# Designed miniproteins, single chains, continued (5): the designs that were tried, part 82

Each design is a single chain, and the fold is of that chain. pLDDT is the mean over its residues in the fold that is shown.

## One batch from the design tools (miniprotein)

Design m19019
Fold by ESMFold2-Fast:
Structure m19019 (fold): chain A 79 residues (1-79)
Amino acid sequence: SARAAAEAHRAAGRKAEAEGRYDEAAAHYASAAQHYLRAEPPDLAAAAEAYREAARAAEKAGDLALARFLRAQADRLEA
C-alpha cells in the first residue's frame, strides 16, 4: 500500500540520517511524503511531517535551496 511504502521510506530515511548520509535521508523522507499524499485518503499531516524531516536532512547536507523548497511544501499542506 502507499502508506506502507511511506513508512518504509521514513524508516530508511532515519537509518540514513543516523549513518550521516543526509542526502539519502532527505530523498527517503521526500519519497515518504509523496507516498502519504498518494494514499487513499491522502494523509496530509503525515506528508507535511515527512517533508519537514526531509527539509532538516537537506539542511544538514548543505542543500539550503532544497530545504526551503521542502519546508514550503509542508507549510502548503498545513495551510
Scores: mean pLDDT 90

Design m19021
Fold by ESMFold2-Fast:
Formats: structure tokens, C-alpha cells, sequence
Structure m19021 (fold): chain A 108 residues (1-108)
């Protein structure tokens, strides 16, 4: 099933991300995006962004976190890692803004 394949690729992307294999994490996240619905694609974009963030590609990471938020505006994790990416770029005010947004969502 396409849905089961999408979920498998998302879980593989998370597993590779946790192991530090960022190239494989990206490959499987991209597959999850191709196969998944909006909710799964939002999580896959979050994982994709985190892999780029770990590689020091902060502007690419921001692009993917923004796509995740566009698909799921209630994804607190996407806002939290977006704040981390802005912090890495030295954009402290933007980082604080998105961190507060993540905290607001978590309190709901």
C-alpha cells in the first residue's frame, strides 16, 4: 500500500537521522513526501529540514521547515527546529519568535 510505504520511508528517515546518516535520511524523507498525504508530508519535511540542519545547511533547513508549517500549522516540532535554524544563523529575534509559537501550540 502507498500509505504503508510512505510511513515506512518516514520511519527509515527518522532512524537514519538519529544514526547520523543524513544522506539516507534525506533520501527516505523525499520518498515519504512523494507517497504520503498532507500530514505525513508535513512530518517528512520536518525530518528533511532536520537532516539539512545537522549538515549545517541552515537556509535549506528553514525552507523545508516552512513547507512543514504550511502543511501543518499546529506542528510544534517544526516551529522548534525552525527556531534552532534561525539561532544558528544568528537571527536571535526570529528564533525567539518561533520558539514562543512552538510553546503556545504545546499548551493547547
Amino acid sequence: SRELSARLHLELARSYLNKGDYEKAIEHAERAIELGDEELRAWAYTVLGEAYLKQGKYEEAIKYFEKAIELDPENARAYRVLAQAYEKLGKTEEAEKWRKKADEIMKK
Scores: mean pLDDT 87

Design m19022
Fold by ESMFold2-Fast:
Structure m19022 (fold): chain A 95 residues (1-95)
Amino acid sequence: HMMKQIKDHMDQAADISLTLKGDLKVAIQTAIDFDPSSKDIVNQAVDKAKKKGGSGGGFTSGVVSMSSYLNGNTSMKPYSDQVLQLGKDKKKKLD
């Protein structure tokens, strides 16, 4: 089920590990609350990830899209770097 997988992968990118779950999830929620217009960008990222499809594509694409979004907000740049690193580490461990 592609749409559910993509949402799960994006949520996993936000909650990638117990170490980042609190900080990253709160940061993303705060950004969305502060800038509701980001909803369109999130929807575009979901659609782009769905188009790529495939095994691994959803998770990696979600991490990249989320990192790009967070990097656009200066206060969240440190989290975008951590998300990329943890995404890479998790993929290596699962591989």
Scores: mean pLDDT 46

Design m19023
Fold by ESMFold2-Fast:
Structure m19023 (fold): chain A 62 residues (1-62)
Amino acid sequence: SSKYAPLEEYLKKLEEKIREVYENGEEEAEKARKKVEESESKMFTILELDIEVEVKKAEKAK
C-alpha cells in the first residue's frame, strides 16, 4: 500500500480538480436559477396585489 501511496495521492488530487470544475459550473447555474425564481416570485406577488386592488375598486364602483 505505501508502495502505491504516490499514485493514490495523484488520483485523489485529480478527482478533486474534476469535482471543482463540476461544482463551479453547477453552483453558477443554481445561483442563476434561484435569482430568476426570486425575481419571478416577487413580480407575481406585485401582480396579485394589483389585481386585488382593482377587484376592490370595481366592487366600490358598483
Scores: mean pLDDT 67

Design m19024
Fold by ESMFold2-Fast:
Structure m19024 (fold): chain A 78 residues (1-78)
Amino acid sequence: MDELNELLEKMKELLKKIEEAIRNGDLETAIELGEELSKLYKELVEKYEMKDPEGVEEAREILREALKLLGEAYEKLK
């Protein structure tokens, strides 16, 4: 249970860092942070999908927000 909360907090911190990197125009760092967030999401789902579906849903929403921010930032560079 503590491990799930630790992973969720780490994902939230990565989301904040992605937003900050995008705001600063550092898209390379934002993409790297997005890859790290995706890796943590996969680990969380693998361990907790059947044990804590609410925690997995929270992780999914964090990932969705990160992907949305990255997609919007990438679109502006076209």
Scores: mean pLDDT 80

Design m19025
Fold by ESMFold2-Fast:
Structure m19025 (fold): chain A 86 residues (1-86)
Amino acid sequence: MQKTIEVKSLYSSLTSQLSAGKGGRITLRVVAVTPSGEELVVEYHYENGEATGEVKEIKSPVLEGPKIDTSTLVGADLAKVIKEKK
């Protein structure tokens, strides 16, 4: 999947949860809070260190700010993109 998400800001409240399932599967949940108090929640599914191409966006408010290319998040190092706040 390819999708661009705009995030106005990533607060210190930004959390990422990494959980490892049996069989080498990993689910990463990312929560970003906008200055308006809205939450953007995105879940990614990885298997054996590779993205399976699954992206689940739970909330998507109209945001103004830096853009995050979700194609990079799905196919690449999600933690790096979040840390660098691209």
Scores: mean pLDDT 46

Design m19026
Fold by ESMFold2-Fast:
Structure m19026 (fold): chain A 74 residues (1-74)
Amino acid sequence: MEESLEKLRKAIKEAVEEELKRLEEEIEELEKEGKTEEAEELRKKIEEANEKEQVKLIWEEILDRAFERRELLK
């Protein structure tokens, strides 16, 4: 059961890293095209993604506690 949670944590981390890389590439392309306002919007999304990383850590903790409660309620 612990192994399933570790796999989820790894998958979430990889998904976040992939999304951040995609956003960084889009910002670079927009800056090269001179679309400064669109680049600023993507930077805001990166800030939100950093907040999502914190939220995902909270959700992982909540999921761990919920899983432990299920075992206790057996």
Scores: mean pLDDT 66

Design m19027
Fold by ESMFold2-Fast:
Structure m19027 (fold): chain A 112 residues (1-112)
Amino acid sequence: SFEEHLAELKELAEKYGLKVEVRENADGSVTVVIYDKEDPDGDAKIIVHFDRSPEAARAALEAVKESLEKGEKNVIIVVADTPEQVAAGERLRELAAKHPDIKVRLVRVAPP
């Protein structure tokens, strides 16, 4: 379920000694911000944005796991594999990718 994958994401971040902040957006999507416990006012280590679906949450969990294992700072955008959602995700990716030290990933999941 969505809730189970979100719980696994929180547990994974805690295993790496990180703090998680979950924000529900006005459009029903979810943004998760992962940052160091000792520097809660510092730069986010990972930001992941995804729709409230089990498929999107699973893809977000897998992408966060890869980023944590590699020690990368990332912005991860998870979208349904439709032309309109992919185009919206690419626009967000372009806005985030203006910072050369931040890796931006667009992850596509099967539509429901």
Scores: mean pLDDT 73

Design m19028
Fold by ESMFold2-Fast:
Structure m19028 (fold): chain A 110 residues (1-110)
Amino acid sequence: SVEEIKKRLDYLEKNIDKMDPLEAIGEITRLLLEALDRGVSEQELVEITKRASKIIDKIIEKYPDDKEVLEQAITALEALRLYAEERGLPEVVDILNKTIEKIKKKLEEI
């Protein structure tokens, strides 16, 4: 349910500092994929995607020089972006693109 997805996002936001970054990226990726698959409203999906992107931003801020973390985040987000494009969700695609571009720039600085 949408409420379960939101509760899992709340958990990730609260516990991000205690989690392995690769596991956190994996959990966020699964949450976004579930949201995309469940046919939640486009408005709810945009909100969920924005929240997920903010959590990813926090991970990248904490691990700015971790090439493996940055590359895994890019790979996961690019897969989600492709799925969102295939479903015709331009606002979700835009949010994911902005996050991908931020991470790519950071990776180029390493």
Scores: mean pLDDT 85

Design m19029
Fold by ESMFold2-Fast:
Structure m19029 (fold): chain A 60 residues (1-60)
Amino acid sequence: MKGDIYKAVKDVKKQDEKTLELKKGDLVEVLEDLGGGIVKAKSLKTGEEGLVREDDLEKV
């Protein structure tokens, strides 16, 4: 998972805990698997890093 490119399957709004904001179809690079279904990822569109749920991503 780390270093792989994933696509957001839905819009993700910023909530808390440095959550990454994404629109459906945005590409991200997974930087770290934190466990519990949470990853740290970087948006390829904006360059911002944040936390996102694995269930909100699919591998491309």
Scores: mean pLDDT 78

Design m19031
Fold by ESMFold2-Fast:
Structure m19031 (fold): chain A 90 residues (1-90)
Amino acid sequence: MSVEELRAQIEELEAEARKLYREALKAIEEGKLEEAEELLKKLEEIIEKLRELLEKARELGDEELAREAEEALGIIEILRDFLSVLLEKA
């Protein structure tokens, strides 16, 4: 995989994660807890994929790309944790 392809995948996964977060938040607001749980599970799958891309970036020795992947992963993990807390209280 090229650096450009890897960066594009990281950007796509980050965008998808933000979309899932917004949809999950709306589902919680509407009392659709089962839908929110499914969206949270999809967000977890994106986190796993980002971890794989981070490992690939490190294998390539691209420190900038690895940093971008780490930043995206960190943000998405915070969003996941926030949704988990909201679902527990719902």
Scores: mean pLDDT 85

Design m19032
Fold by ESMFold2-Fast:
Structure m19032 (fold): chain A 60 residues (1-60)
Amino acid sequence: SEVEEIIKEAAEKAYELVLKGKEDEAADYAHSLLKDLSDEEQEKAIEALVKAREEALKER
């Protein structure tokens, strides 16, 4: 679905930002994304974003 692709791209971007040490930019980007999603879509997006952040922090 379109939402699944948006979440995937958002997770990839968040991963890159956290990996570069730009955690504040990653958080701002995530917040901007979440406000445009439904509650159910936000749950899926948060799960993907948290996983991306944790993986990026392990690689730093």
Scores: mean pLDDT 80

Design m19033
Fold by ESMFold2-Fast:
Structure m19033 (fold): chain A 58 residues (1-58)
Amino acid sequence: MEIAVATEDFTAASPEELSLKKGEKVEVLERLDDTWVRAKSLSTGREGIVPRSLLQPL
């Protein structure tokens, strides 16, 4: 299980994107490309795509 933390607040601009708050922990489910990953928030249980650069691996 790959766990990462959001380094900054991120607000979703589309329904497929996942909004995150700084310090929120996520499980990385799938690396889609060099820019985007599919992640699941451990605090809310919601899934979506987020910028890879936002995430710091734990």
Scores: mean pLDDT 81

Design m19034
Fold by ESMFold2-Fast:
Structure m19034 (fold): chain A 65 residues (1-65)
Amino acid sequence: MSEKEKLLEEARRKLLEFERELLRQYLAGADPAELTAQAKAFKEELIEELVKKGIDREEAERALA
């Protein structure tokens, strides 16, 4: 795979793992509004990391949609 494809795949993997952790917290009684805010913040962090590594913002947003 290209370097770009490896970066996108790693970001998708990190997002999936984080979403699984948020589901665990939800089942443990965490506030859904706080979990939603954490999910948005984490996704934005991944997009910014990809942009810093040379991936276009719109492409990064599309890949993590």
Scores: mean pLDDT 82

Design m19035
Fold by ESMFold2-Fast:
Structure m19035 (fold): chain A 76 residues (1-76)
Amino acid sequence: MEEEMVKKADELLEEFKRAAEEGDLEKARELAEKLAELAKEYLVKVEGLSEEEAEALAEKGLERGLKMAEQIIAAA
């Protein structure tokens, strides 16, 4: 489970970076949302956090990821 989730996260992260580099903010947003959902599941199942705690951390991660994508696009 953990190893499979990490591999999926790596694949999504690579797609996210590619979408941001290409200036596709909409696709980057969709990929960031998928990463946040996967992170939430990992935090609950592997780290043992509550669903509320995992959701809060995943939402914060999503916000940071979207800001990073916007910065990459703005720098291009």
Scores: mean pLDDT 77

Design m19036
Fold by ESMFold2-Fast:
Structure m19036 (fold): chain A 60 residues (1-60)
Amino acid sequence: MNTLEVEFDDAELARRIAAELNARDSSVKATVEGGTLTITTDKDVTTLIGLALRAIGESL
């Protein structure tokens, strides 16, 4: 199990990104606490980074 944390100044943006990740990939658990997005998956770190970048792009 791998975990990636990304900090956002905008908690609403973090929540939108988490919702998008949870909707697109059932093997990913994305949670938000404050402005911090935590992504947990059984995939490798490269996959986690790719998922985070994709979600950020979808939220812009």
Scores: mean pLDDT 75

Design m19037
Fold by ESMFold2-Fast:
Structure m19037 (fold): chain A 86 residues (1-86)
Amino acid sequence: EELKKEIEEIEKEIEELEKEIKEIEEKIKELEAKLKELEKEDTPEAKKEIEKLREEIRRLEEELGVLEIRLAVLKRVLEKLKKKIK
């Protein structure tokens, strides 16, 4: 019973991480679309906003990388636990 509970908890964590990954991917797409729009503008204000957006995208890409690593680790742990039950 304890192992089944651990499996359920890890499966929930995986679902939550997959949801967070999707949200970050969506946010990156929104920022990339905004960046493309601003690149059409040849103003100093647009250049400042472009730099800000690039920095935000970079930060989100770093977060995405960390979450993807965590997801891979949890999936590996889940596979190991499932093998212990059967």
Scores: mean pLDDT 83

Design m19038
Fold by ESMFold2-Fast:
Structure m19038 (fold): chain A 56 residues (1-56)
Amino acid sequence: MLTPEQGEALVEAIAEVNETPELAGLSTVEAMEVLARERGDEAMLEAARLLAEATA
């Protein structure tokens, strides 16, 4: 149940996680949360939370 904006943020986040080898050991949600915290990206943090809820 993502908005188009959240969907775009999710796709971008997944691509960035794939480009960051240090995050390879983490789940997609965990990696997105780490990136969001380091950059202060609240949209990515929200996208990670929604992905976790949709997957559960």
Scores: mean pLDDT 72

Design m19039
Fold by ESMFold2-Fast:
Structure m19039 (fold): chain A 60 residues (1-60)
Amino acid sequence: MSREQATLAADILLEAAGLRANPAARQKLVDAIMAGDGVVPTVEEVRRLLAAAEAEIAAE
């Protein structure tokens, strides 16, 4: 899929999960969707990815 499509998918998933992400965490989600070769992650996977990204950022 294109990066534009992955970005749109990320925004839809964040809205569906009721989550707000900083730009860095959102970018990690877009990259994960791209790396999934067109497989969109579940809402649970989105929550896990964002939690991991925020923990990484907080540890820096």
Scores: mean pLDDT 70

Design m19040
Fold by ESMFold2-Fast:
Structure m19040 (fold): chain A 63 residues (1-63)
Amino acid sequence: EVEQYRQMAKTEQENRDAAVAALTAKGKASTPEQAQAYERAKRVAEEDTSKLVAILEKRAAEL
C-alpha cells in the first residue's frame, strides 16, 4: 500500500510551506537583489518539494 509514502509527502509539503512563509517575510521591503535571492530560494524549495513528492509517489507505485 502507498499510504506511508503519501503521508511522508504531506509532511514535506507542510514543512516547505513554513519555510516559504519565512523567506517571504525576509524578502519583503528588502533591496531588489535580496528580494530576487529570496524569490529564487522559495522557487528552489517549491521545486525540491515537488521533486521529492514525485519520487515518493514513484517509489510507492514500484512497490
Scores: mean pLDDT 69

Design m19042
Fold by ESMFold2-Fast:
Order: structure tokens, then C-alpha cells, then sequence
Structure m19042 (fold): chain A 57 residues (1-57)
């Protein structure tokens, strides 16, 4: 999910990935964490990305 969110360029692509994850039974909490990791990586905040990644495990 994180890698797909990192590659998504439009709001439509992001929304589609969220809907697909929800259909697969992924919790809203995990989706929010995955979004946070993707955003942290885009901002080059390695510490935040690693911290959020541990919560996804």
C-alpha cells in the first residue's frame, strides 16, 4: 500500500487505493498510517517514516 501511495499522483488514484484497501478489510488506522509513511517519505522525514512503519507491522 505505501509503495502504491508513493507512486500515486492524483487525488483520484489515492482515493481508488483507499477504497480497494477498505474492500480488502484493511482498517482505517492502517490506511492512515500508510498515508503517513508515504507523506513522510516524500518530505524526506526518515525518522517519522520509520516510526509509522513500525506501527504498520
Amino acid sequence: LVDKLLNARTTEEINKLIVEALKQGVSQEKISLALGVAIAKRLNDEELAEKLKKELE
Scores: mean pLDDT 75

Design m19043
Fold by ESMFold2-Fast:
Structure m19043 (fold): chain A 58 residues (1-58)
Amino acid sequence: SGVDWQALLAGLDLSDEQKKKLTSLSEEELARLTKQKLMDEFGLDEAAANALLAALKK
């Protein structure tokens, strides 16, 4: 995997709880993330959800 999660999450200005939830996800769960799931389950705003999905794209 080529995603530097630590650097990416630091750049998104997320809470410690949000970062912990995201970094605890498996590669399978990461591949299944949607904007809606990020907003509903992880409490991200639309801008943060879009930025994270753009970085996870591919």
Scores: mean pLDDT 74

Design m19045
Fold by ESMFold2-Fast:
Structure m19045 (fold): chain A 64 residues (1-64)
Amino acid sequence: MEAFVEELTEEARRALLPHLSEEEAERRAEEIGRAVRESLENGASLEEARALALMQVAIAKLEA
């Protein structure tokens, strides 16, 4: 679980760097990682958690 959350957090950070400042990309990626962890703790599948991460990245890009 830990490695999976870390991977999704890093993917989110990389996806956001072209659209946000380094500080904002890091902050948003940490928020996404936290949401992914909560989702998994509440019984979500790995597929559902990945979909949540992708949706949150898309929202962050639109807010940029």
Scores: mean pLDDT 80

Design m19046
Fold by ESMFold2-Fast:
Structure m19046 (fold): chain A 61 residues (1-61)
Amino acid sequence: GDLPPELQDLLMKGIGAILEGDYESAAEYYRRAAELLREKLGDETGAEGFQRIADSFAKVA
């Protein structure tokens, strides 16, 4: 099905932050997306993926 609007907004903001070189904000948006996937959608694999992306951006921030 379609992604929840909250998840779409977080991912779009994350991409925007990456394009601007704001890796701290990108890390925060992807971390929030991971939490949303785990808590509301039960998507543990997706949550782990976004958490790894967030952690990667946090290392370069």
Scores: mean pLDDT 82

Design m19047
Fold by ESMFold2-Fast:
Structure m19047 (fold): chain A 56 residues (1-56)
Amino acid sequence: SELLEAARRGLANAEAEPNPAARAAASHQAKVLFEQAGDEEGAARAEELLREGLAG
């Protein structure tokens, strides 16, 4: 549960982060935490946010 809470906060922080490098780092960290928590949907959401930063 703590991992999932940390992952959700990390994703929210990444979505609100205006700096691309900081957003990418936060998105990657959130993905790792969602994967550790077993939340495949959360991990996919964090991966999408990371890919958007790399594609732009």
Scores: mean pLDDT 81

Design m19048
Fold by ESMFold2-Fast:
Structure m19048 (fold): chain A 67 residues (1-67)
Amino acid sequence: SDEDEEKRIAVLLLEAGYDAATARELARALRGLSFDPAELLKRAKELHAQGLSLEEALARLRELASA
């Protein structure tokens, strides 16, 4: 379900270092997109380490889903 997928994305974002509020906002915005869990975790860790804004991180994660 979309809810279960959103929760999976949120968990991966938490593992990447995002706080719970940020992880939930990003996961909500990414709902309905499909990701390889390993690639999502890797990219999210990179984006978190770069200190990008929510909007910038979201744009980059959407690019990952489109690839």
Scores: mean pLDDT 82

Design m19049
Fold by ESMFold2-Fast:
Structure m19049 (fold): chain A 80 residues (1-80)
Amino acid sequence: MLEEKLRKRAEEAERRGDYREAALAYAGLGEIALRRGDLEAAERYYRRAAEYLRRAGLEEEARELEAAARERLAEARAAL
């Protein structure tokens, strides 16, 4: 199951201090949560992914992710 693989990947990446891999895993979890309509979980996962991108020194990528996530969450909320 993709979600379970991403959770395990996030945990292993965090344990190793691999911030780029942790960010990718959390972004993937955010995408899954968004597609399931769990907007609160999606927002938390995207926020965590952006935080790890910043820890990896990827400030521009973190800002781009935050902007894209905010727009997609707003679209999902408007569709309710």
Scores: mean pLDDT 85

Design m19050
Fold by ESMFold2-Fast:
Structure m19050 (fold): chain A 57 residues (1-57)
Amino acid sequence: MLTPAQLAAAREALPLVDRDFERARALLEAAGIPVTGRDRAELTNQILALLAEGREL
């Protein structure tokens, strides 16, 4: 279940994936989101899926 705080973290993390991958991961982890993406492409896809889920809520 995605909270408003997790959605905000996903929005902030998205532009950081290509610029600061570790910071993007840390933001998601701090919001309680389990990070499954092992590289920038996988993390970007995870964040996009979270943002899509947030629009359905």
Scores: mean pLDDT 79

Design m19051
Fold by ESMFold2-Fast:
Structure m19051 (fold): chain A 87 residues (1-87)
Amino acid sequence: DMEEKRRKLVDELIKNLKEAKTLLEKEMIFGAAEVAIAVLKIAKSLEELLEEEIELAEKRGDKERLEELKEAKKVLEEIEKAREARR
């Protein structure tokens, strides 16, 4: 059942990052940053889980899961870059 808990945490991270991407694409950068901050508040452990899940998906050849995980990571990076550019 530890795998189920891990998947739920990763899925929660992906869901929140997809929401942030939607807000960013709508040029609602403040809304995207707010969602990203909410994710990042618990995200040190979730970010590690995301990275580990990417590694496992690569080793298992789960291409669709890997694409989803990489997209979530890129969304997080884009939001972080948007915050830096605003400074």
Scores: mean pLDDT 65

Design m19052
Fold by ESMFold2-Fast:
Structure m19052 (fold): chain A 62 residues (1-62)
Amino acid sequence: MSPIMEADYLLALGLIAYSVGDYELAKKLAEEAIELAEKVEGPEAEEIVKRAKELLEKIKAE
């Protein structure tokens, strides 16, 4: 799997974890998605980083 596909998959799992109240898992998955996406250049990688950071902000508000 490419780094961008892996990052997208981790972000999707993070969103699911957040929806069921597992904020610790959601935070870990979002952080891992950012780390993988930052290794790639392009609009798809930038969008994943943006969405993962938005998820982290939501978790921080809980």
Scores: mean pLDDT 82

Design m19053
Fold by ESMFold2-Fast:
Structure m19053 (fold): chain A 65 residues (1-65)
Amino acid sequence: MAKEYEERIKKDPNDAKAWRELGKALFEQGKLEEAIEYYRKALELDPNDLEAAKNLAEAELALAA
């Protein structure tokens, strides 16, 4: 699954959805700091991505616990 989004980013580094989906994959693996980095990148590219904003908040809370 992650390889699909990595290929999308290689073609278009501004694909905010691909950055968000990679962040989600990292979050599911427990790689919280990396997930936060990718969610921040998604929001940098698309500040109106409410799903990325929600996922970022969730990852930050999980990291703080």
Scores: mean pLDDT 81

Design m19054
Fold by ESMFold2-Fast:
Structure m19054 (fold): chain A 116 residues (1-116)
Amino acid sequence: SMVLVESGGGTVAEGGSLTLSGKLLDEFEKVALFSWWREPPGGIPRGVASISGDGKKKYYAEEYKGRATISIDKAKKTVYLDLKDLKKEDTATYYVLASTEDGVVAFGEGTQVTVV
């Protein structure tokens, strides 16, 4: 029943910035945690950042500290990931996940980020 619609991917120059968004059409208020993950070409999925559904608790993977900001806009039912100082190694498919307290998980379909 939870559907996450991702946007904001694309091609960006090295050193550039990009904002990814995940909009949850239904049940936004039931989400306990939003998390952004990346899957590099031929690589293993890795966490980037997470935020509690109330927006009060945030976590960042070490390699993204100072380069990523995660936020929620409750009125827009949207979670954002702002990325800056992008490197060629940041090229990946980025996914947003939403999880509830009872363990229901919804996935975005993924958005491609290519750093050139």
Scores: mean pLDDT 86

